# Designed miniproteins, single chains, continued (2), part 22

Each design is a single chain, and the fold is of that chain. pLDDT is the mean over its residues in the fold that is shown.

## One batch from the design tools (miniprotein)

Design m4728
Fold by ESMFold2-Fast:
Structure m4728 (fold): chain A 77 residues (1-77)
Amino acid sequence: EIEELKKKIELLEEAEEAARAGDIERAAELIAEVGGGTKEEVLEALSELPREEAIRLLIEAARAAKELAEKKIKELE
């Protein structure tokens, strides 16, 4: 389980970097992979937002998910 959470953190770090670079599609794909959803579902949720707000939310979502995974690792150790 700890190894699984570490892999998720790596994907979320990549998602944050992609979002910061303006690669909304890549960030959405990585966030969806971690969350067990689809890239299409994430992109649909962002479709009504301006590009800058979509990027901000993707960065915030990646950071929040990473902090949650880090907290779970700490609880399991």
Scores: mean pLDDT 80

Design m4729
Fold by ESMFold2-Fast:
Structure m4729 (fold): chain A 92 residues (1-92)
Amino acid sequence: SEIEKELEELLKENLEKLEEVKKTSSEEEVRRFNALLTIEGMAKAYELLGKEEAAKRYREIAERLRRGEISLEEAQERVREINEEVNEELEK
């Protein structure tokens, strides 16, 4: 319940930030910014769930995307890989 409240508040904040960016940015810039917010949000979610390694990997992807060291497509692929690994750890 406490984790759910924290994640709901984070989602609300991210949606407000995205709405502000939409007013002054191109569609491509909005997509990149939305991806960055989503990745940073997932890092916080994994941290709250005690998944410190997943959170760290998400933060590294966000930092590299922010610095222009990886493409949006590369960032999305790396996020997918982490999610698959985390899902494999959750039973079976």
Scores: mean pLDDT 78

Design m4730
Fold by ESMFold2-Fast:
Structure m4730 (fold): chain A 57 residues (1-57)
Amino acid sequence: SVDDRIDAVVAETRARVARVRQDGDAQGWSPLDVAIAQLRVLAEGVDRIVAIRREAR
C-alpha cells in the first residue's frame, strides 16, 4: 500500500542518516559537514514520500 511504501522510505531515510554520521566520523568530517549531509538525506526522503503520494492519486 501507499502507507507501507511511505513507512519503508522513512525507515530507509533514518538508516541513511545514521550511516552518514558513521561515514563522516570515519572520514574525519566536521559536525557541520555531517549535519549538512544528513539534511540532504532527509530532503531526499521527503521528496520520495511526496512522489509516492502523487503517484497514488
Scores: mean pLDDT 86

Design m4731
Fold by ESMFold2-Fast:
Structure m4731 (fold): chain A 97 residues (1-97)
Amino acid sequence: MDELKSIKDPETQLKYLYGLLTTEAVLLLQAAGKEEEAKEFLKKSDEEFSKTDDLKALVQEQIAHLKELLATLDVPEDLRQAAQDTIAGAEEILKSL
């Protein structure tokens, strides 16, 4: 997250955050044995990213999806913690934008 704070272009920061949040969600789904759901989530995330005219709203929606996955999936604690840290960092950066 420190590297993101050095990037002063808000659009670039939002694109990077979306990629991080999407990656964490895919990792959680794969760790839970939900490989097909992970593939569908990635495909849908890529489609939404290509169509969006509001990157900030899309990042906020991706945070909400990741929070829902953390509430419903049984995953290793280290992966859960990494996802929680990514959410917290993303929410902090969004407050500055």
Scores: mean pLDDT 83

Design m4732
Fold by ESMFold2-Fast:
Formats: C-alpha cells, sequence, structure tokens
Structure m4732 (fold): chain A 120 residues (1-120)
C-alpha cells in the first residue's frame, strides 16, 4: 500500500519535471490523447508492445489499488491517461508523433495524478 503511493508520487514528480516549462490548454491535451489513441488503433503492434512493458504492469497494479480505496472513477481516468502515455512513448520512439504531442499527453497524466494524490 505505502509502496504504491510512493510509486504514484514518483511518477507525478517525473511528469512535473517533464512539463514544468509548458502550459497546455485542456483542448490541446484532449486532442493529443485522441490523436495517440487513433494512431495506436491503426498500429495494432503498439497494443502488444504496451502489454509487454513493466510500466503497463505497474499501471494495472495502481488501478487495482485505487479501486481498493473506492476511487473507481479516478482509477478509470488514471488507466486511460497512463495507458495513452505508454502508447505515446512507443509512437514517439517509432517517429509517428512529435515531442510536443508526447508532452501534451504527459501533462494530461500529470493533472490526473494530482487529482488522485489529493484523494489519498
Amino acid sequence: KKELIERLKKLAKELEELVKDKEFSKEEIEDALMLVNALATKNPEVDEEVEKTEEYKLVKELVDFLKSLGLDKEAKLFEYYATTYIKAKILYKKGLIDEETLLRVAAGLYEVLKKVLSKI
């Protein structure tokens, strides 16, 4: 339990450092998540690569942890944003999205993590 909270805090700090000099609108963030998920749908190998990552295994553990706290809505939001961020990193490595799109997705995940951490 305590270890999973520390993992959430560490992830939030990493994302904060990544996006600290950037301000994105809610619309820019939502557009980036939509683009990443649309591209992942057209590239089914991305979903297979996501499922093999240690990051995705951690996301599933954190989702189950949040659900165990009664935070079902927060767990669903976290899963969506965190899974989209893993997809974005894979697509960026493949040259299918730019760094700005990756940073916008990271900013979205950071906002969700701030909300989650405020409730635990």
Scores: mean pLDDT 88

Design m4733
Fold by ESMFold2-Fast:
Structure m4733 (fold): chain A 91 residues (1-91)
Amino acid sequence: MVEEAIKEGREVAERAREVADRFASIPQGADLAKQARETADEVERAIKKAEESGEEYVPELIGVTGYGRDKVSRAERGLAAIEKAQADAAA
């Protein structure tokens, strides 16, 4: 359903923004923060197209959301790696 696809897209965009904010607070995270913001922008753009055109753009929205989810998951793993490096340095 269109509403479900839009809801999933918004969830991915919000996750991307949260990850971007966390990376922005880390000196070495600037490039990753930029990539996360770009992912959020792409997903939000796909949501707007689906809202304008309805069902015709839902498959495209699903594809963009899936791609964005993979990007966000990789960014979350990158953040975890930075946290691990800090923990290892403290030991």
Scores: mean pLDDT 81

Design m4734
Fold by ESMFold2-Fast:
Structure m4734 (fold): chain A 71 residues (1-71)
Amino acid sequence: KKYLEKLIEKAKKSGAKGKFKVIQGSDPDTFTLTFSTDEEENKKADEIVKEKMTPEQIEALERIRSELEKA
């Protein structure tokens, strides 16, 4: 979904470096990125939101985390 990509672009510009957590916003179709340095917490959050995401959104999330961590 389009909003996830926009949030990821903002995180990339802010220098998040893959240290963020994805949570569902107040709207079921909205996902929010928040800064979190706990990799286990971030991984569990990803698993939860992946159940609600499309395959395209999951692929985008994985790609962005990889890109941010690779710099």
Scores: mean pLDDT 65

Design m4735
Fold by ESMFold2-Fast:
Structure m4735 (fold): chain A 72 residues (1-72)
Amino acid sequence: KAEELREEIIKAIKEDPSLTDNQKKALINVVKTSSLENVAVLLHLLARDPRYSEETRKRFAELAEKVREYVK
């Protein structure tokens, strides 16, 4: 189940048209190598980062909540 959640996050990052290839590679690497708790923290920080589009930030926020609910 944890692996399925990581794969869902990675797929969402890969399929996001507003992210650059470099942003996608960096985010995917963090999702693969970090604990789910740390991934949730990262996604919450990215959801509040004004450098990303509003649509991308909303997606990060939704994924962060999903991870948070899983690790409770």
Scores: mean pLDDT 80

Design m4736
Fold by ESMFold2-Fast:
Structure m4736 (fold): chain A 99 residues (1-99)
Amino acid sequence: MFEEAEKLISTLKGKLKEVGETYLEILKENALSKALSFEEIEEEVAKRLGLPRGTVRRELSKIRKKLEELYKEWKEANPTQKAFEIALKRALEVEKAEA
């Protein structure tokens, strides 16, 4: 379900990688229980890594953009694979609900 996202995040460096790994961990923990708001995810990442929320927001924006690009490419290549689509779409839809 999260293997493609994890592989993408593993190619990142520094704080972007740390924020991405923590973000995926939070999504996995909540994949079967509830959707978190974008603000809740941002706060939890900041708390776990001891980083300012502004730094986390910037890095998460970069990660979300990369995941959206991955989702688009993956969806075009694998139109019948739904499990990853549902998991990734749910993560991205949380941000739309906050807008």
Scores: mean pLDDT 68

Design m4737
Fold by ESMFold2-Fast:
Structure m4737 (fold): chain A 83 residues (1-83)
Amino acid sequence: SMEEERKRLKAEVLLISASGSVYVAERSKNPELATENVREALRDAREALKLAEEIGDKKLVEKAKEVIKRAEKVLAEVKKKQA
């Protein structure tokens, strides 16, 4: 349906945004900027996961889960350095 197509496109755009934020966070030497970028990535990727699940797009679900795992790994590293 057109509604499913809109949800799929929104999920894809959110994952592009989230992937970009994780990319910046992984390369940031500033822990506060890294944390902000990871937090934004997790928010976008979780919304994308929700949309992907609603439309039953297994490929988008797996892509969203991968971005979430990548973001969580960066967040754990940053938190460890900040004590």
Scores: mean pLDDT 88

Design m4738
Fold by ESMFold2-Fast:
Structure m4738 (fold): chain A 90 residues (1-90)
Amino acid sequence: ELDKKIEEAVEKLREAFRALVEGAARNPMPPGTIELQRGVFPEVGLEVSGTVEQRLLPDGTREARGRFTVKSLKNGKTVEFEFEARAPVP
């Protein structure tokens, strides 16, 4: 199990991932897949990787789906997050 501080850091990352996916749904960018650069966060001992997919739906909404993996460098455990967001396009 993750200790309390790692769990808190993972929760902060979860919120950041959700915001990233919601931002991808709202941005007027061409549809496609955005690959998150693999990062190491030594202050919390975490390694992060993931992808965000963006597409335009037939009903005039833009959809973004993100899948992220967070690995604890302290204990080698991983947790995975998946988010989906939709936003209307003008």
Scores: mean pLDDT 72

Design m4739
Fold by ESMFold2-Fast:
Structure m4739 (fold): chain A 65 residues (1-65)
Amino acid sequence: GKEDSKEAAQAALDSMKEAGYENEETLKYLEEAIKTGKIDEEGVKKVSEISDEESAKGLKEKVNS
């Protein structure tokens, strides 16, 4: 497996859950990628972009509360 890819997928999943992201298809994709170690490039790019954006938004909302 690709350990760096698994770590990235786990970090993205954790960030999305913390930010309250609830797209079941994306979450299922991340869980499968972590389990199998197989991550396709298009999925990784999409997830990483969403994870970074949602994590930043969630953090800002917590600071303003």
Scores: mean pLDDT 60

Design m4740
Fold by ESMFold2-Fast:
Structure m4740 (fold): chain A 114 residues (1-114)
Amino acid sequence: GELSEKILEVFKKAIEENLSEEELLEELLKIYNEFAKKNNLPEEYAEADAELHTLVFTLYLKGESDEAIIERALAWAEERRRALTGRPLSEDERYALRHYVRGLLELVKKAKES
């Protein structure tokens, strides 16, 4: 989708221009804040998504394994979403989040292979 294309371009820019973790986070925040506004989502959800994408990208560039990246990103995202929602995640929500993180990791790989 359009959002995935914008994220892929930011990841490519981060690799090509050697962006810091902080610079990458700021670029992703711009994209997610626009997405949140268009879809009537709270700003805190945009921040969580930008932080998650930055984490997955950073761990991949450090050479961590796919499974280690997914498990760490999932744990971080579950804690972050629990803090935002004030409740435990359901099993279905945990499953959906794992799938989301795996798709995110594939976007990082596409950026690196381009």
Scores: mean pLDDT 81

Design m4741
Fold by ESMFold2-Fast:
Structure m4741 (fold): chain A 102 residues (1-102)
Amino acid sequence: MSLRALGEDESGRLENASLAEVARAVLRALAGEEIPEDASADEALDRLIETLEKLIEEAKKKGAPEKEIEVLEKFKELVERIKERGTTTEQLQEVVEEIAKK
């Protein structure tokens, strides 16, 4: 089923589930943190944003390469936009793929 123009929440129940699974996978990979399977997509995204903020702060404190910090900041911005607007899961998956290649 395709997403509706007026309601991702209504038509995108499967998309919301996929988004939550992606957020959990990223949290596990970046912080070793597990989110319960019954946690909402919104809760998973909130945890991911919080974890990314911590990683950005730690990277800056360690003097990590500017490119690494930039990737984390862009990923955080995309996750925040997805949470606020219900934007496409595809953009989040692309960023996850780029991070996973490191």
Scores: mean pLDDT 62

Design m4742
Fold by ESMFold2-Fast:
Structure m4742 (fold): chain A 96 residues (1-96)
Amino acid sequence: DAKKILELILDYHEGKMSEEEFEKRLRELGLSDSTIELLKLLLKDPNFIEILRRLLEGKPVDEEMKELAEETEKKVKKELEEKRRQVLAEREAALA
């Protein structure tokens, strides 16, 4: 249920629950671990949080909201690539 996911995300962002509780509740709603990791990265972007609030309030998807979503996607892709590079570098350092 999209509304339950949105409410859960906003509660987590506002500090109303721990990361462990947030991950557990998302898994109970049927989200994969990869989707949960992606959502946690998206939640670091204030533009993404604004989009979610507008959607929860039932506001229409406008051109500004689409532009915010595209910018957020671009930032998240860069963050995932950086995280992958760091994990690979740490693994190589540990094996050396």
Scores: mean pLDDT 71

Design m4743
Fold by ESMFold2-Fast:
Structure m4743 (fold): chain A 112 residues (1-112)
Amino acid sequence: GAEEEAERALRAGEEAREAGKKGGVEGARKAAEASYEAARAAARAAYAAENKEQAELAARAALEAARASHEAGKAARKVGGEEGKKAALEAELAAGVAAVAAGMAVGTAKHM
């Protein structure tokens, strides 16, 4: 249900934040993976939302994951090289997807 997906989004957002703190290429890749999971969970939570609070919780989690992934991407870019560039691009793309999912969840909440 929506509450379970909101909890998944929250956990994924936390994982993205922790991965971003570790930094480097691996940190950025892990933050990207967590941000994609947060985006999927937020979209599912918004679709299944029975109340505004569930949709807003999912939106906040996805936005937090997006921010963490963006910061991890900046750190990976500083590492440089082909692996650093790839990890940065993955993290930036994941941040964008999570931000879009957050926007959709906010939209759902406004109509509840």
Scores: mean pLDDT 80

Design m4744
Fold by ESMFold2-Fast:
Structure m4744 (fold): chain A 100 residues (1-100)
Amino acid sequence: MSLEELVERILGLLEETIEQVKKAKTLEEAQKIVEEMKRQIERLLEEENAPEELKEMVLAFMDQLLEKVKEAKTVEEAVEIVEEAKELFKDSMEKYLKSK
């Protein structure tokens, strides 16, 4: 898998996560959905043998996202947090890819 394809798959997982969080009935369910996404992304990075720099950046981003979701007061707020995180991640990855 190319580095660009790997980033696109991670963005796809973030999109699927947004749709799943929108369907969540509780904050606990929303948190578990984000935790599962982090596990899937960690597995994808390891299986595709992603560069260490990219792994560190992505995992740090996912940790920050999960902490923000844990602080959310409503499911709607959790959705907004994941949507904002996706846009920030996309911008960060576009800059990273341009540097390579």
Scores: mean pLDDT 84

Design m4745
Fold by ESMFold2-Fast:
Structure m4745 (fold): chain A 75 residues (1-75)
Amino acid sequence: SAEEKKRKEAFENIKKQIKEGEPILKERIENSSVKDLELFKEILLYSIDNAAEILKLSEEEKEELKKLLEEILKK
C-alpha cells in the first residue's frame, strides 16, 4: 500500500540521517561529560520513540533505529 511505502521510506530516511550524522554524534560524545552524554542519549532515544509513534513504524524498525543509535553513542 501507499502507506506502507511511506512508512518504509520514512524508516530508511531516519536510518540514513543517523548514519550520516555519525561523525557529528561521535564529536559530541568526545566533547561531552558522562552526565551530558547520558541526557543526550535519553533525548535521542525518546525522539526515536516519538518518531515511531507518529510514523507508525513497526516495533522491529523502532528497535533497529535504537540499536543503531546506541552503537554510535557507545563508540
Scores: mean pLDDT 80

Design m4746
Fold by ESMFold2-Fast:
Structure m4746 (fold): chain A 68 residues (1-68)
Amino acid sequence: MAPVDPASSELAKLKTQMIADKVDKKDIQKKLKEKALKLGFPEEVAEKIANAPTAGEVMQIADDYLRS
């Protein structure tokens, strides 16, 4: 399998942790977007990551961008 980028893994872990902590969905989206931007993702990709419903989709979006 292709190796997972550390940035993709970090974003997915953040989403999983916030879901486990029962953080509000809008706050999860905001924090994921902020984290993605800090990790160097462009605004468009950061918005897609923030709007992803699952940690798996967050990882997929981030990894697809980094491997483009």
Scores: mean pLDDT 78

Design m4747
Fold by ESMFold2-Fast:
Parts: sequence; structure tokens; C-alpha cells
Structure m4747 (fold): chain A 88 residues (1-88)
Amino acid sequence: SNEEILKEMEDLREEAVAELRRLLEEAPEEIRKELVLRLIAFELRGIGLILEAEQIIKRGGSEEELKKILEELKELAAEALAEVRALL
């Protein structure tokens, strides 16, 4: 259902943020500022995608449209985590 896809997006964002915060705690002081900026960038873009998904649901959009946003969020999370891990 559309509600299940939205929940999957919310859970994915929360899990990615939790992992990014964990990596931030392990980071050397010299790179913490860079990592904080990447965390903020992910948070802003991730929230934007969730808001877009909520608007699609509100307008009666298709499950296919929501799955595209979910896939974009998955790619965004994977890229953010990979970039942060590469800095460590």
C-alpha cells in the first residue's frame, strides 16, 4: 500500500540518520565538520523526498510514483553512507 511505502521511506531515513550519527561519534575531530555537513545535507534531501511522497499520496498518485521516490531515497542513503565511510 502507499502507506506501507511511506513507512518504509520513514524507517529507511531514520536508520540512515542513526548510522551517520554513529559514524560521526567515531570520526576524528579534523573531519567532524565535513561529516556534520553531509549529515545535514542528507537530512534535508531525505525530508524533501518524504514530503514529496506525502504530496503524491494526498493527490491520489500511483504506487509506481511512490516506489520511484523510495528508490531515490535508497540511492541517496547509500551514497551518503558510502561517502562518509570513505572519509573515515
Scores: mean pLDDT 87

Design m4748
Fold by ESMFold2-Fast:
Structure m4748 (fold): chain A 73 residues (1-73)
Amino acid sequence: MDALQRRARQMIDQVRQRIAANRNVLPQSTIDAFRQRLAATAASIPSSRNPIGVVIRVIGIDIDVDIAVAKAK
């Protein structure tokens, strides 16, 4: 369980880096929406019974970011 929480934090960091790298390509409203989703997900990482659910949420956000970047190019 602790390893899954660490993995979720790593994945959130990677998604944040991808958003930052593409900030000139993505609309500001889209960037703000993704940042809000990541912040809410990060806040839910504390030692709880649902670390798998947190990881799944991060995966969903990462896919949404990838789609948004692809559409913007």
Scores: mean pLDDT 76

Design m4749
Fold by ESMFold2-Fast:
Structure m4749 (fold): chain A 100 residues (1-100)
Amino acid sequence: MEEDLEKLRKALEELEKLPFITPYMEVIDSIFYKALREKNKELIEEIVDLLIETARRLSKNPVVAKELADFLEQVADILEKNGYTELAERLRAEAERLKA
């Protein structure tokens, strides 16, 4: 898992270099739904941590920050519906920071 997570982080870092955040969000979305389907709580928590880390790195770009904030709120809604209320609250807090 640690090696797979490192490969994922490297792939996401390459996508972050693109002028558009959409490819990054599509990769996260795919992995996130897989983790939800498999009820892999550890992977869900790691995805939330990666999203927060990325939001903090990309927060200085207002356009990217807005798109990320909207995406974090969508992921938070799905987490809450699946019983991950604490993780949903963490993402909503980060989305509010991005909107400020």
Scores: mean pLDDT 76

Design m4750
Fold by ESMFold2-Fast:
Structure m4750 (fold): chain A 70 residues (1-70)
Amino acid sequence: DEALFEEALRVFEEEATEEMRELAREMAAYFASEGQGEEHARAMLGAAILKHGKEKVDELIAENRKKAAE
């Protein structure tokens, strides 16, 4: 499980787009208030890239941002 967490972080650092990095910073502020921190946000996005691929994650982020703007 920790090995998967570290792999997710590595994938995030290597594959993440600028939009994903900005979302990670936004999420990191929330997770820091909950006692978790920035690594948790990066690992979640990295795990999504591992599971769905970079293009699908970008699509999901765009959909969520559009819904939030409405």
Scores: mean pLDDT 75

Design m4751
Fold by ESMFold2-Fast:
Structure m4751 (fold): chain A 64 residues (1-64)
Amino acid sequence: MTETYVIDTPLSAEEVARRIVEANPDATLTVSPDGRSATVTLPDGTVINIEQSGDTVTITVTRP
């Protein structure tokens, strides 16, 4: 199952991803070198992709 969220936020994709990791123990985090994209993998196999475009952040949640 895939869910997509678009949010208007002053936070970077990296900052959004780090907040998700802080709320989810044992999650793994991968951040792009420019901080504009990130991937969070949860222990249950859920993958969260975070992409920044201007002043918006797109969060895509893919569940197993």
Scores: mean pLDDT 80

Design m4752
Fold by ESMFold2-Fast:
Structure m4752 (fold): chain A 91 residues (1-91)
Amino acid sequence: MSKEELEKELYEELLKLYETIEDEEEFVAKAEELMRRKAEELGLSEDAKEHLAEFVGTRAREAAASPKEEAEKILKETAREAAEFMTLAAE
């Protein structure tokens, strides 16, 4: 999977979670679960998986506390950074 394809997929999944889940803690937990699952699918190390989950969880919490326009921007940037990290860590 290309970095661009991964970034788009991660953003679409994070945005879907954000729009579907009203509870902040559940949204954060599901965002972390998504990252752990993607890291495992890509064969990343346990350390890389937990780092991604922590990073995205922190960003998901920031997005949940922000107005919708800012939240969408945070999630888009989070997806880009996560995709870059995953692509680099997989090599």
Scores: mean pLDDT 84

Design m4753
Fold by ESMFold2-Fast:
Structure m4753 (fold): chain A 64 residues (1-64)
Amino acid sequence: SDEEAVERVAEGAREAGRLLAESEGVEVAITFVRWAFEQAKAAYPQLAERLEEAEREIIEELRA
C-alpha cells in the first residue's frame, strides 16, 4: 500500500541518516536524506505530501 511504501522509505532514510550522522556528521546526513526523498518524490509524485512530512520529521530528529 502507499502507506507501507512511505513507511519503508522513511525507515530506510532514518536508519541511513543516523549512521551517516555518526560517521560523517549531521549536515552530510541531512544532505543524504534530502536527496533520498527527492528521488522518492520523483518516482512517486502521488505520495509527495506524505513523503515531505516524513522528510521533515527525520531532519528534525537528526538536528535534535
Scores: mean pLDDT 85

Design m4754
Fold by ESMFold2-Fast:
Structure m4754 (fold): chain A 87 residues (1-87)
Amino acid sequence: IEEELEELIEELRELAAKSTDPAVRLALLLMAHELEESLRSGDREAIARTLAGMIALLDALAAQHPEYAAELARLRERVERLRGLAE
């Protein structure tokens, strides 16, 4: 799960770098930062809370930015899967 979370952080940063919309870029970078801090804390409950918050934010971003909907949906699927693995 740690390696998969690290891959998710990298994917968030990669999508942010490819995003032309500054609001989308900032949101993705903030999600990456929060997840990285949760991992650094070693608190599984903090990681689970961060992943739950990311699902809500990704849904909101997809609704506001339909051009990114496909990429955001792919990230959402990964976040949801990882949340299911977090005890």
Scores: mean pLDDT 80

Design m4755
Fold by ESMFold2-Fast:
Structure m4755 (fold): chain A 75 residues (1-75)
Amino acid sequence: KAAFRAQILAATRAGDVDGALAILDQAVAAGHPPDQAFLDAALRGLIESGALARAAEVERWIREHGDVPDIPPAS
């Protein structure tokens, strides 16, 4: 779980949305579904790097997974 968090944060901060989404999928498959703090950190990384459009793609991935808890509004 911790390793997946670090990888996702690194990918989102680098603007690597494809890598971030792949790692998120791996975390779910490994039985370590992302929690709210995990997802907030990933989105924060994208926003901090200035990749606002990329943040929207990560948010869309999150909405595709029914195991993900409450997500902040998209505005």
Scores: mean pLDDT 65

Design m4756
Fold by ESMFold2-Fast:
Structure m4756 (fold): chain A 81 residues (1-81)
Amino acid sequence: DEVEERAREAVEKGPEEAQRLYDESESEEEKNIIARKYKEYNPKVKESTDFATDSLLKAGQDAERLLKERKLQRQLEELLK
């Protein structure tokens, strides 16, 4: 399955590449395959089986990670002065 291999490569390269492929996908079937591979690579996401929820969950995780990283970077910059 060509789409499945493509999805696997994207997920293996990282969440940014996986999200790009997911957003660029032309069909529901492709998006479904990408979401499945994303869950397979991230077992914590298995609680969500809905593709719309998968996309929202990933966006939520990214937003939370960015907020935590920005807070940590700001604190580190202040401390490392």
Scores: mean pLDDT 63

Design m4757
Fold by ESMFold2-Fast:
Structure m4757 (fold): chain A 81 residues (1-81)
Amino acid sequence: MELLERAGKLANEASLRGEFSAAAKALDIAARVAELLGKYELAYAAQDGADLLKEKRKDSKASPELQAEIEKLEAEVEELE
């Protein structure tokens, strides 16, 4: 639950900043967490959202702080696998 909320928050923050690659990464992590929880419909929705963000041509460079938070979340999710 908390990992999904964290991923959603990071994706929203990145999107508002125009950091679409970072937002897509956060949604990819959310999809992975949803699959681990057996919430396949949420996993598909998050993956679709990530794919749409990856198609955006104008992408701002992710802030080092936001990128570090996303990488930390990804590492925590990998420990659950």
Scores: mean pLDDT 77

Design m4758
Fold by ESMFold2-Fast:
Structure m4758 (fold): chain A 80 residues (1-80)
Amino acid sequence: SKKEEAILLTVMGIMQSELWFEQKQAKSKGDEEVAKQLEQLLKDVKDTIEKFKNGEISVEELKKKLDQYTKKMQELVKRM
């Protein structure tokens, strides 16, 4: 539904902001490897949003990727 799509895109937007913040924190701490992985994850999230907006992936696939990205972000943040 249009409402579900709007909610998912909002959550993805929040994730982009969190990834940008965590990347900045990793860089400030000198964790170059973690910063690089967070930067790559941010790029992956942006690419996934673009593919969804272009109709290339389903709502179910978007939800699955959001779960995967959330877990990866949490792992990277714990390593800092």
Scores: mean pLDDT 86

Design m4759
Fold by ESMFold2-Fast:
Structure m4759 (fold): chain A 102 residues (1-102)
Amino acid sequence: STSKYGPLVVFETKVPLRKYLKKNFAGKVISKQSVTEDIIGVVAAAIDEDSETLDKHVKKLLDQGVSKKDILTASEFALSKTQLIPKSKKEKALEILKKKLS
């Protein structure tokens, strides 16, 4: 099944997240185009409370050499750029991300 919030997260976050990663993580693996999509996948899965999909995207990022701290920082930035996701869903997603990535 397709994520309920996935397309909305992509729409709101892809461009600002890509710019943020290029500026703040220049020369690091996390600045790669492919990594941006996995960070969006992490954020969407956390919003959907889909633990299996969240674990999949986190594993892909860790396998590419991205740190848990950098995944959390990028995911928090992406969440901050969403305007159309309910505040309660964003707060719950942040709790899930902090628990998973701390």
Scores: mean pLDDT 84

Design m4760
Fold by ESMFold2-Fast:
Structure m4760 (fold): chain A 73 residues (1-73)
Amino acid sequence: LEEKIEEAEKRGDKRGVAELLYELGLEYKKKGEYEKAIEYLNRAIRLYEEIGDYKGAMEAAVEILEIAVELVT
């Protein structure tokens, strides 16, 4: 995934980068690495907002909220 992110960045594919960052965030969430998951999901949110994909930004924000619930439960 990180290699694919670099390739998308070289192409200027902001949507592709946002999608790959979102996917990487979910992979870290699945592994229980919540700090990394939140970091990558926040990066995805910023790119989704930049390109006007507010649905993508909202979906990434929901994933962060789910992590927060797991941490307090």
Scores: mean pLDDT 81

Design m4761
Fold by ESMFold2-Fast:
Structure m4761 (fold): chain A 68 residues (1-68)
Amino acid sequence: LEEIIQLAEEALTADEATMRELMERIIEKVGELYGEKSAAALREAMERASPAERRGLAALIAQEMRKA
């Protein structure tokens, strides 16, 4: 959980290529903790998102994981 939060926070300030790599690691960790369907849904959201929307998604992940 803490690892996902850290990766999401790093993604907020990273360049596009690094952010994409960090989001892949977040998707992998989500699959481990919440299952493959959750990981697949997050991957689909990332593929549909613009760069600005991907930053927003990273921020939302960090915020929601802190509540869990």
Scores: mean pLDDT 75

